Designed miniproteins, single chains, continued (2). Designs and how they scored, part 18

Each design is a single chain, and the fold is of that chain. pLDDT is the mean over its residues in the fold that is shown.

## One batch from the design tools (miniprotein)

Design m4592
Fold by ESMFold2-Fast:
Structure m4592 (fold): chain A 70 residues (1-70)
Amino acid sequence: AVAAQLAAIEAERAALKRQREDFRTNVLPKLLGSPALSPEEKAAIAAEPDRELAAFEEQAARRRAELARL
């Protein structure tokens, strides 16, 4: 059970990192070139994948701590 939960955390981390890389490579350059978006909107959009990964890491750390107490 514990090993399966740890494996699930690692799989989710890998998926988020792949999604972030895809976004930065294929999506972000087009968004940054758009005249329809303000500089503030572009900055917020560019920062979103990093915020999502940071939130995941905080949750993962808390979950690992819970599993370690079992």
Scores: mean pLDDT 80

Design m4593
Fold by ESMFold2-Fast:
Structure m4593 (fold): chain A 95 residues (1-95)
Amino acid sequence: KEELLEQMRKALPSLSPEMQKIAELFIEGIKNGIDELLKAASELLREQAKKAPSEEEKKKLLEDAKALENKDVESLGERGKFLYEQVLKLEELVK
């Protein structure tokens, strides 16, 4: 767990400032468990929503972000479900 956290911190300078902030939320999630990882994934979707080319795509991303934050897996669209699966994979890696 600690080795993975240090490796992630080392990678931070290669990311954009926005992605660094999100990556730090994921690092915090690795320490504090799945609830914080889901919050980090939610923030990633909210950042993607800000850059969405249409209002409909923005709405879908925000709905998936809210569903992840509330642990409402059944309400997730394809993108939200993909991120949820990545969160579960990351949780397995830090066991």
Scores: mean pLDDT 75

Design m4594
Fold by ESMFold2-Fast:
Structure m4594 (fold): chain A 64 residues (1-64)
Amino acid sequence: MLSVRQRSLQIFEQQLEREADQLTEEEKEQIRKVLLQVLKQRPDLELTEDQVRSLIDGVRTNSE
């Protein structure tokens, strides 16, 4: 089975790929940077699809 971190990264990559058509290259890079920062600070965090979606939405909102 995957570690918590590996599972979180897998869910993140799948969700990001599904949203790829809706995101600019700059937004994708920003989202990845934010996720890596969160995972670095909280390596035991189990990231769900809902949390990834919220992260994507948060980055898009903050870009304005």
Scores: mean pLDDT 71

Design m4595
Fold by ESMFold2-Fast:
Structure m4595 (fold): chain A 63 residues (1-63)
Amino acid sequence: LSDEELAAAGREVGAFVRAHYAEHGRIDPEALRARLEARGLTPVGEPRDLEEAERMIVRAVLA
């Protein structure tokens, strides 16, 4: 993936996670993992809150 594609993927997945958290008060780790994998990114770990989910997205984009 190009830097532009990586940045776009990170923004899209981040927006999804934040919207879900705003609506439900929780993250969906399985949906987050699936969305990162669909973008060709490698998710690492099991995020339990929004901050951990955002770290997972950043780590996947920067790897």
Scores: mean pLDDT 78

Design m4596
Fold by ESMFold2-Fast:
Structure m4596 (fold): chain A 73 residues (1-73)
Amino acid sequence: SLAEKLVEYLEEKKREVEELRKTVEGDAKEALDTAIFLYQQGIDLAKQGNIGGALGLEGMADSLYDYALSLAK
């Protein structure tokens, strides 16, 4: 289903962010911690069939991930 594919995709993104988090400090680490939290909430919503809510949380998490990468300059 679309929900199952979205869960798999978000779990993969969360793992990527968790690995990056091990290599950063300060504001970048805080942004990645928040992104991890939002990806997890998105996974939980997708598992409940709330695709719109999951996509919204993905967008916020992606923005924080991009922000963390920008701090690495």
Scores: mean pLDDT 88

Design m4597
Fold by ESMFold2-Fast:
Structure m4597 (fold): chain A 69 residues (1-69)
Amino acid sequence: MSESEIARLYTAAALILVGDLLENPSPLIEEALKAVMDKDFKTASELARQAGVTDAAELAERMYKAEKE
């Protein structure tokens, strides 16, 4: 996965989580967004999945897998 593809996935995941946080100020969504901002995509995926934000969880998981050689 290219750096440009990771940047696109990062932006999409962050925007989805921000949108959901504005509608539902959930601690899980807030922590998932913080994890994305910290580039901790494994934690971001797990927290987003737990919060029911499946789209963001899938994007974070793709970024996490891309960090592995």
Scores: mean pLDDT 80

Design m4598
Fold by ESMFold2-Fast:
Structure m4598 (fold): chain A 80 residues (1-80)
Amino acid sequence: SDKKVQQLNNDINQLQDAINNQDPIDVIIDKMQQVLSQTKDLSDLMKKGKLDQSTYDKLGNKAQDVLNKASDYIQQQIKK
């Protein structure tokens, strides 16, 4: 569980860094897919009782926030 929590935190941070650095859209999309995949894995761990609700909610909220920022960034780039 801790390893998956750490992996999702790392993926969230990498996506945020890519947005801050204004990386190409394909790089942002790839990192969004990584965050989405890890969020699904985290949900499965929660359902198995291997992850506490508080940690799940906190990471889910962080993932959703960075995914929203990535979506906004992509929309802005396409309109240029």
Scores: mean pLDDT 84

Design m4599
Fold by ESMFold2-Fast:
Structure m4599 (fold): chain A 65 residues (1-65)
Amino acid sequence: PNAAAIKAILCKHLSAATADEILAAIKDQLAGKTAAEITALLTAALAKYTSAAAAIANEIIADIC
């Protein structure tokens, strides 16, 4: 997974500041993860900021994978 691609999709739905906070929270956990693990990680991180967390996480995974 590419952090720049994740940020691009997050910025479609959230402010750049919120996208940067989410990326900072998950960035070091992305290495060696499967698509399913990354989906779970993104959904958990996004749930702190939005009720649409699952939909946004699925959009990110669809674009990256």
Scores: mean pLDDT 73

Design m4600
Fold by ESMFold2-Fast:
Structure m4600 (fold): chain A 108 residues (1-108)
Amino acid sequence: SELEKEREEGWKRWEEEIAKYQELAATSPDPKEKEFYEAALKALQAAREALEAAEAGDVATAEAKIAEYEEARLELAVLAAELGLLPVSPEEARREAEAELAALRAKR
């Protein structure tokens, strides 16, 4: 089906992005850029595993991986601000991430 083809193309794009960030994390000479690529890799892997678990009907694993993704994306946002990739200060990014992380953990 067209949906199955779109899904397969989506998985291939995720595999390509994971491979790209693995290389960037391994080869970057900047410690902060390396942390950013490692955080991006972690978020991409958690999101992929969440979708795989959801497609398999494994709700518990899907929920756990969604939680890992949500925490990883907050770490990624702080690192992006530290690298000047976001129009917010690193201090503001950390305050927002800390508040959102506390809210996410309170729901568990």
Scores: mean pLDDT 81

Design m4601
Fold by ESMFold2-Fast:
Structure m4601 (fold): chain A 105 residues (1-105)
Amino acid sequence: SMAALEKKQKMLQDDLRGQIDLLAVSQLKGASELAAATDLVTKALRDPQYQPELAQRAQGASAQMREQMAKAETTEARDKLRGLLYAGAKRLATIQAQVEQEKAA
């Protein structure tokens, strides 16, 4: 039971990281892609049927973010990418708060 709970906790942490990476990478690509990623995250939080699509896109985004970080040769470039991750985390928190507020209504 404890080992199963720890595995589930890690999966949830990895899912959150992937969602942050997706929002960050989508912001880097442009407003249309950020809007599409925001919509997918929102839908997946409302309806489990969208979770596999979100997981797939998040996995791809995490790979892209790792590549962007690896190619970032200056501290300034790395700090800009960290700024996108921070913005992504803030957006995710806003989406989560909105969905929870809708569920409470």
Scores: mean pLDDT 86

Design m4602
Fold by ESMFold2-Fast:
Structure m4602 (fold): chain A 80 residues (1-80)
Amino acid sequence: SVTDIVEETAKKIEPHLSPEEQELLREMLRLVREYERTGDEEHATRFVATLGRLYDLLGERNPEGVELLEQMMVEIGRAL
């Protein structure tokens, strides 16, 4: 499932994250779980927006974290 992909990425990326970025990651996990539970497009929209914020923050300081997010996006696209 998309939630499983995000959860697996979360385990790999967490060592690359500041405490503030870890909170963004937790919000992404909440949003993807809510999207799979409800089918509400609002949660999907907020997930993408939160992912974009995390991507931008990591891109400024941690390219390895960015690569993990890019791999997650490819895997999500294949699962959809």
Scores: mean pLDDT 83

Design m4603
Fold by ESMFold2-Fast:
Structure m4603 (fold): chain A 71 residues (1-71)
Amino acid sequence: MRVTLDLPYTDKNGNLKTATVTVDTTGLSPEEVAQRALEQVESIPGAYPSEEGKETIIRQTKRAVRHLRAR
């Protein structure tokens, strides 16, 4: 199944932004989905997430996937 997520990230100027990403979660663990979502955010031409920003993306994605799979 595919999941669409709104994930926060910081650009190179320190501005907080939101990226909408879609990840195919079929056969993936929450950790693997989080890694895929991070890769999608990093592929955005204006996205330069800090280490803190990457941690936030991973945490938010894992939470969202667990919530969706609980349904």
Scores: mean pLDDT 75

Design m4604
Fold by ESMFold2-Fast:
Structure m4604 (fold): chain A 67 residues (1-67)
Amino acid sequence: DENKAMGLLIDKSTTDDKVAELYLEIGEEVKNKKFNAEKTLEKLKKYFSDKTAEKVVKLVKKITEEL
């Protein structure tokens, strides 16, 4: 079970890095006016709960509307 705990910690660290990369990708998409809410939501759901993913998409959409 120690191996399970270590695996979860490694997975979380890797997930955090991938999430950071995803946010950078979203930023570039917003800047270039190529943001797609549905595709971004699907990508976020791989790392977050549906509720959290929807909140992130809603925030990005609001930022896009202000540009």
Scores: mean pLDDT 72

Design m4605
Fold by ESMFold2-Fast:
Structure m4605 (fold): chain A 116 residues (1-116)
Amino acid sequence: MMKELEELLRKADELIRQARQAERQGDLRTAISLYRQAADTLEQAAKLLEEQYKKNPSPEILKELADIYLQTSVVYLQLSSLHRQLGDEASAAKFRALADQYSQRALELYQQYKQM
């Protein structure tokens, strides 16, 4: 794994941990902010792996990219749930759609990995 990618993944994990802590404390606004930062960080990590895959295609990169897309989907599901709790159905629907998109991308990459 690239050092830059490892740093992004550690940052995303820490942001998710802090977001879950804020949720348990009932601080929904802080949880939303932290999950948004986690999603942005995971999208940066995915972009780095997409660029590496274009240069040097490998099954290992494809699987790692699929794992990041799946994690991103989970973060967007949390954002959808939190916005629903706040009565923001429009944002909840938007984040649910993003979660479904990333989940579909992950499944497509896992299928490609199995065919390699």
Scores: mean pLDDT 89

Design m4606
Fold by ESMFold2-Fast:
Structure m4606 (fold): chain A 59 residues (1-59)
Amino acid sequence: GPSRLSPEQEALRAETVRWLSARVAEIQKAGGSLADLEAASQAAAAEYQARLAEVERLR
């Protein structure tokens, strides 16, 4: 449906999605143990949620 976000918030959300995609690719490229991948994925998810909360806070 149509976004209720401002154009600036939509741009920042799109940037955050691109950041997450790049971060996931970096985690996969780095490799490591399953525990390392799980910890890195959890950290990336937490940062993604924090960035989305900041985008929502701009309104």
Scores: mean pLDDT 77

Design m4607
Fold by ESMFold2-Fast:
Formats: sequence, structure tokens, C-alpha cells
Structure m4607 (fold): chain A 74 residues (1-74)
Amino acid sequence: MEEEEKEAEEIKRLLDKLVEKALASEDPLEKEQTLALVRMVRALGLRYIENEELRKEVEEYADEAIERIEEHIE
């Protein structure tokens, strides 16, 4: 569980960086590519995190990240 907690934190930090990158970008293609990366990170997190609470936290965090980027894309 300790390793899964660190993995969840790393995923959340990566998601934060990806959201920041997407929102700061003026290139529509870069925003779309970053959104695809967020969706990939979400899928990997849900596959590899076995703890139900941590998996739910990662899922909710990734869903919020996706929503924020999608609302910012034209």
C-alpha cells in the first residue's frame, strides 16, 4: 500500500503538470495531445492501482483534469 500511495501521488502530480501545460499552451494540437496523455495516465492508474480508495481518488482527479482541459479547448 505504501508504494501505491506514492504512485497515486506521482500520478496526481503528473496530471497537475499536464493540466498546466494544456492551459498554458496556445497551440490547439499541443492541447489535444496533452488531453490524450491525461486520458492515457488515467487508464494506466486505474489498471495498476489495486487499492480501491486510491484508485477512486486517481480516477476523480483525472476526470477533473480532463474536464478542465476539454472546457479550455475550442
Scores: mean pLDDT 81

Design m4608
Fold by ESMFold2-Fast:
Structure m4608 (fold): chain A 86 residues (1-86)
Amino acid sequence: REELLRRLEELSDRVAREVDDPEVLERQAEELARLAREAGLPELAQEAEEIARHVRDNPDLSEEERLRVAGRLLELAGRAREHLEG
């Protein structure tokens, strides 16, 4: 539990700092999907996997699209954190 919370915090921080890097957004989306599966949140894991695929298929996303992806990842990470905190 504590390890999952720490990794979700690290993921959120990295997404916020490196929003301009689609490769980082893809890797963080994949990490979020893995953490969500470990937390027992399969629906959230599926949403994160869809985001990872979208970024992978569209490496030349606009700034607005990258900010939207980052915002969605932060929202999903927040939901996972709330679940783990109780």
Scores: mean pLDDT 82

Design m4609
Fold by ESMFold2-Fast:
Structure m4609 (fold): chain A 74 residues (1-74)
Amino acid sequence: MSEEEQAADKEVKRLLMETLEELEALSDRARKEALVQETLARIREILSKVLPEEEVERIVALTGRALRAHVERL
């Protein structure tokens, strides 16, 4: 990975950790869904600077499935 890709990956991981913590604190399902959508949009923005569009959409789709599965377990 390039230094720019490594920086983007680190930023995405930080955002995901913050999102997971916030999801556990939220009680309302609709707010959890809104947070997931907002997080996916931010991940797309970060990765679009360093990765091709097709790769970004693939990662966003996988991350979205993982976050939604996590919400269902809470």
Scores: mean pLDDT 81

Design m4610
Fold by ESMFold2-Fast:
Structure m4610 (fold): chain A 66 residues (1-66)
Amino acid sequence: MKEDIEKAKKNYEKTKKNMTPEQKALWDLIEELSKDTMKVVNSYEEAEKAIKQAEEDNKALEERLR
């Protein structure tokens, strides 16, 4: 989680350097408002991956038990 958040922030920083002043202002606002949101988003994505993996594992188990 922490590593993913840092990586995402660094990507935004690199992108901001190439952005227009208008886009830089928007990114600054997004970063301020999204500091906590990024934690939630990363948790949501991990949960989605875990659910998909569990569904795949369940199907494999059902086939084995047939």
Scores: mean pLDDT 66

Design m4611
Fold by ESMFold2-Fast:
Structure m4611 (fold): chain A 108 residues (1-108)
Amino acid sequence: MTRTTVTITFDIGGLPAEKAPEALAIAEAVAEELRARHPDRVVSTEIELEEVAPGHFRLTVTIVLEGVSEAEAEALTGEVVQELAARLRAAFPDATIRVHVHIEREEV
């Protein structure tokens, strides 16, 4: 069975440390909504938030999918990136957000 691991990294500049829990909660909500929509496809979701420099945070969302095509994995990834970026920008209008995506596929 094909297993797809999607790693989405958001580099967030200009985020006060007191707002970090809000950013994490937004990411957790988006991940839970994805799992609720695709319970037979999403195996796991993992979210990490780390301060890489003062006021600069890295938010990493790791999604493990099984039985999806490459096109389906790319579509789901795009959906998560768009929704999460939109919510983060709405919550933190003065922050800068850059997104990096890495998709790995393997036979299991």
Scores: mean pLDDT 85

Design m4612
Fold by ESMFold2-Fast:
Structure m4612 (fold): chain A 78 residues (1-78)
Amino acid sequence: SKLEEQKELFREIYRKAFPDAPEVSDAEAFREVQKLLNEIVAELEKKLGRRPTKEELREAVEKRFGKEFAEKVFVPEK
């Protein structure tokens, strides 16, 4: 299912970001990934001296986590 694919992407991102981290629950891994996303926003804001655009944020997420994850995160729900 799409939810399982998304769960695997979050797991891969966690491993890439925290390769030496101890084993954690899926919920904790998700929480840590969300913290990373918030850090990316903060870093862009510092770099630009203004709020990042949706495009700039998408590109930063794509560079750090990969295109497939960025597409899933920035696709509008309907």
Scores: mean pLDDT 69

Design m4613
Fold by ESMFold2-Fast:
Structure m4613 (fold): chain A 71 residues (1-71)
Amino acid sequence: LSPQVRAALRDIVDVLLETGDVDSAIEQVHVLAKHFGVNIDDAVEEVVKILEERGEDELAERFREAYEKYK
C-alpha cells in the first residue's frame, strides 16, 4: 500500500479507537479502497496490523469478524 493510503487508514483507526464503531470503520475502509483502487482485503489487513501495533488486539479481532460478516 502507498504511504498516502496507509496514512488514510491510520486516520480511520484513530476514529475507530475514539468511537468503537466497527461497522462505520468497515464502510470507510471500503470507500477508501474504492477511491484509491486498492484491494479491500489488503486495506482490511493493514487496519488490523495498525490496531495490533497499538495493542488493540480485541478491537482488531472485532474488526476482522465484522469484515467476515460483510463478505
Scores: mean pLDDT 83

Design m4614
Fold by ESMFold2-Fast:
Structure m4614 (fold): chain A 88 residues (1-88)
Amino acid sequence: SRMRQLIQQAYQLAQQGRASAVLVGAAIGIAEAIGDYATAAQLRAIAAQRGLNPAQIAFGRRQARELYARSRDDAIAHLQALIQQSQQ
């Protein structure tokens, strides 16, 4: 699944300390939306360990959940864009 691949990319960036709080929040939101609670929990743990801003994580999570509820393709595009920003 493209969605699962993007979540895995966000997870790897988070482990490397390269993911923004908004990207981690978005990945958590999408992981929860598709029932991948294990990856969501791991992302929350990394965010806490890295000292990422909890308000920005919450924002990214809400935004990604709202996008997913409206359009799966828009949620995929959003997550891709955040990952691209982390790779530049």
Scores: mean pLDDT 89

Design m4615
Fold by ESMFold2-Fast:
Structure m4615 (fold): chain A 98 residues (1-98)
Amino acid sequence: EEGRRELAERLRRAARMYEKLAEQSTDPKEQKFYRELAELYRRAAEAVEKGDFETARSILQEAIELVDKAEKEGIISPELAESTRLTLENLLAGVDAL
């Protein structure tokens, strides 16, 4: 399916972006957050490619929970948390449309 391939590619691009943000950060908590988020995006991409949409949804929901926790702990700004949450919600809707 075309949409499945496109979604998996978007998820992998996001994973690479967060890996770069982890490399650029000097705060150990922020580095850990970006690395964990990158791993979740990569795992979600693999699940989407396999057609395992239940696992993909679960992983993206786990990513939203990670963002919420990072916001509550002051690791990321409320603005960054909100924009990241909206992106993840959009990706979840993309999985549901497959």
Scores: mean pLDDT 87

Design m4616
Fold by ESMFold2-Fast:
Structure m4616 (fold): chain A 64 residues (1-64)
Amino acid sequence: AAAALRAEAAAHREQGAEYLAKSQALDAEYVKNGGSREKLLESASLGMQGLGHFATSVALEREA
């Protein structure tokens, strides 16, 4: 049980890190090259999804 919850928490942390990395890359591209509003909104959406995964990971670790 605890091992399964920890594995699930680790998966959420990994997904969160991927979403945040993509968000940061798009933000850097926008700042450097004057990117589109669509890219800026995509960056914001990815950042919020990443934070959601980290919040879920913390909750799962507390249950483990």
Scores: mean pLDDT 80

Design m4617
Fold by ESMFold2-Fast:
Structure m4617 (fold): chain A 94 residues (1-94)
Amino acid sequence: SRARLRALQSEALQRIFELVSQGASWEEIAEALLAFLRELRAEGVAPEDLRTVFDAALQALRWIQSQTPLSEEERARWEAVLERLRKEAEEIIA
């Protein structure tokens, strides 16, 4: 249902913002998001809905990063985390 999809998107965002507020690393946030996607897949959430949840979460992560000045080293780490996250999320969704 559309209402359930919105609730899942909100849950993904809430988990991300909670981890950010706790000072979690980009790697920890990515791992938590991948774990959430695996949980939803195991519960029978359709691939198209998993993609919608992932896209919303990825947009939120990019926005959070844009609000934080990063050093060159921190930017390289962020880019590596994004690449791993996209690859592993595709494997979960497919």
Scores: mean pLDDT 86

Design m4618
Fold by ESMFold2-Fast:
Structure m4618 (fold): chain A 65 residues (1-65)
Amino acid sequence: MADRRERAAALAAKTVQDGLDKGLTPEQAKSLAEERARREFGLEAEVEEMVIQDGVVSVKLRLRE
């Protein structure tokens, strides 16, 4: 069920948040999120947009299937 893209985006957002909490830069966290989405979902994933506001991370992914 659900959109696999939505699940991948949620994982990416969590990965970015966890990365930032560990002291990674937004760029490093974005790269890690793309790698994790590919690994977990087997999809070619690219972060199309990433917004960080008041400690909350929002990510939009572009996926090729």
Scores: mean pLDDT 73

Design m4619
Fold by ESMFold2-Fast:
Structure m4619 (fold): chain A 96 residues (1-96)
Amino acid sequence: MEEELKEALKELLELLREASEEQQEKMAEELKKELIEAGMSEEGAEAFVEGLLENSKTLDPEELAEHAALSLSNAMSKESLEKLIEGIKKINEELR
């Protein structure tokens, strides 16, 4: 699960780097929705997405994805993580 979450987040962050400003805003909104649907609070999802976007400007996608995946794996249940992985994969496929 952590490895699958890391790979899904890495792909999302790589797509974010190549995305237009409009696409970046759409990706951020969709990721926030998926986090909330997976069981994260609205405040927690917003803070996570804002932190991810800010750190994406300075950190390598693989390094950031590893840290984000570890953080989420420690904060969420197995069921919530499985839902989140599915949601992120859906975002990645839609925004290719």
Scores: mean pLDDT 81

Design m4620
Fold by ESMFold2-Fast:
Structure m4620 (fold): chain A 62 residues (1-62)
Amino acid sequence: MSVDETVENIKRMIEDEKFSPEDTREVLSFVRRVVEGDPRRSPQEKEEFTRKLEELVKEVEE
C-alpha cells in the first residue's frame, strides 16, 4: 500500500473503532515506531509516513 493509503486506513480504523484521543495517540505512536523500524521502506517513505502521522495526531486532538 502507498503511504497515503495506509494513513487513510489508520484514520478510518480510529474513526470506526471510536478511539479516544489518548488511544489514538498511542496507536499512532506505535505505528510510527513500526514504520521507522521497517527495512522494506525507503528513508523518504519513512519520513513522509511519520510526517503524515504527526499531522493526523494534530487533527484528532481536541
Scores: mean pLDDT 71

Design m4621
Fold by ESMFold2-Fast:
Structure m4621 (fold): chain A 76 residues (1-76)
Amino acid sequence: GVQLNSLQSSLLQVFSLDLPAAAKLGLVRQLLVGLKLEAVADEILQDARTQLEAGTPAANIATNVATRVLDALAAR
């Protein structure tokens, strides 16, 4: 199963990169596709984009996205 700490660490790395928001969201989309979460990817990415535009710290975005991913996996 996917562990919160491992997922959060991967997402923290992505959101901490010196890249445009669109590039970060593209990397997160690849992760979501790998987890077979294509059906909820746009919703999760829209929330992440809103947080990036609001200047939310990378660690907070990583935690929020990781939680949403785990919730989506649990809903299977």
Scores: mean pLDDT 83

Design m4622
Fold by ESMFold2-Fast:
Structure m4622 (fold): chain A 87 residues (1-87)
Amino acid sequence: MEEKREKIEKSIKDGENLIRRGERLLAEARASEDPLESSILEGVARIAYSVTRVSMRRVAKEARELGDKELEEKAREVIRRADALLA
């Protein structure tokens, strides 16, 4: 039980870190004077957000199955952030 909770917490932190890395890539894309470099960096950021969204849906389900509402809400918050960045 506690071992699964720690795994979920780590997955949420990894997802948050991936969102932050994607945000940095988007900032670099917008600062780039090279249209090709800008397009590549934006594409990589969008892939990072999409992967995070899919991963966090699984993590939210696992948290729900454990009855941990706080971890479920944390995972759902990461999903909402990824969805907003993909829009």
Scores: mean pLDDT 84

Design m4623
Fold by ESMFold2-Fast:
Structure m4623 (fold): chain A 80 residues (1-80)
Amino acid sequence: MEEKLEEARRLFLEAAQAANDGDIETAYELVRKGVKLAVDAGATLAQLSEMAAEGIRAASTPEARDTVVRLFAKAFREAT
């Protein structure tokens, strides 16, 4: 479980970097993969929210942060 949650956190940080580069398609794929991995590993809503907040903070611009927030919201709906 813990290893999968760490992998999901890594994917969310990579997604933030992709969003910083304006690569929204890659950012979405990484967020979607990370959310699914975390949910499949039994992550609670609180754990998912904490990991999402960390990913959002990794985005370097307000535009990239807004994008990451929208991608997490979409991925959460698809995974749950």
Scores: mean pLDDT 81

Design m4624
Fold by ESMFold2-Fast:
Structure m4624 (fold): chain A 63 residues (1-63)
Amino acid sequence: MEEELRERIERLRREMRETDLSPTTYTAVSLHIISAELYLDRGKLEEAERDLRVAEDLLRRAR
């Protein structure tokens, strides 16, 4: 479960490097990824997943 969330973070970071994002979208996605990483480090999987869903949705809309 935690490994799956970390894999999702790695995928999102890779997609961010390959996607031409506006500065606003880039900042928003980056903040949610950072927040998710902090929650994972604290063992807060539900909060981490919520932040990842927001980041994934923002990236999907930008693609």
Scores: mean pLDDT 81

Design m4625
Fold by ESMFold2-Fast:
Structure m4625 (fold): chain A 84 residues (1-84)
Amino acid sequence: MMERLEEKAREMLAQGLSPVQVFARLLIEVAEELGIEVPEEVRRDAESDDPARQKRAAQRLAGMLLEHDEEKLYELQAAFERAL
């Protein structure tokens, strides 16, 4: 799990995505894997080129993961940090 997230983070960073954009996209992937319904507005914010929207999406998604599976959120954060 963690190695897969780290690999995806490195791939997205290599493609020129910002750290915030990468983190938001990884949060969506993990939320979907856990069966958490991601609101369409949050998905649009995460996929936008607007850093403020990406940050809002990341904050909302992180809150959802913290509520449903705190351990997975920490695994994601650790994988993302290793990719940096």
Scores: mean pLDDT 81

Design m4626
Fold by ESMFold2-Fast:
Structure m4626 (fold): chain A 89 residues (1-89)
Amino acid sequence: SMDEELYKQLRKRIEEILKESRKLIAELKKKDPETGERFELELEILEGLYLLVLGVEKVTKEPLVSEYERLLKKAEELLAEIKEALKNL
């Protein structure tokens, strides 16, 4: 279905961004530990929210497209902030 394809795309993109963010935060922590630690906390909160949405979808089997879209937006915003912090080192 269209919803299933959209879910797969949203989940894949979120997971790719979370993975990239984790790698960049590790680099940032080597040069700016305080800023890196703050982004690591933000990432952990976002990862927790993503796991919660996955859990709700598994139990309810209801469309959660808007929840995944909100998570994707927050993940993209976090990644952009991490990249900007790395550029300003």
Scores: mean pLDDT 86

Design m4627
Fold by ESMFold2-Fast:
Structure m4627 (fold): chain A 69 residues (1-69)
Amino acid sequence: DIVEKAKKAFEEENYEEFFYYLGQLIAKYGDISKLPKELQDAYVKALTSGKVSLEEANKLIEKGKKDYK
């Protein structure tokens, strides 16, 4: 389950994997607003952590989208 993989990555502070799985979920559901509220909140927290830049986060999300099916 991609939702559980995203949650686990966020809990482990593995934000690179988190943004990648978030991209797959966006490909599946259409956009981030259709994801569980917990993952929407996690997205904001991961960006504000400063550990991954917005540019890198967007690249990981796009890779996740392309790798989904």
Scores: mean pLDDT 85

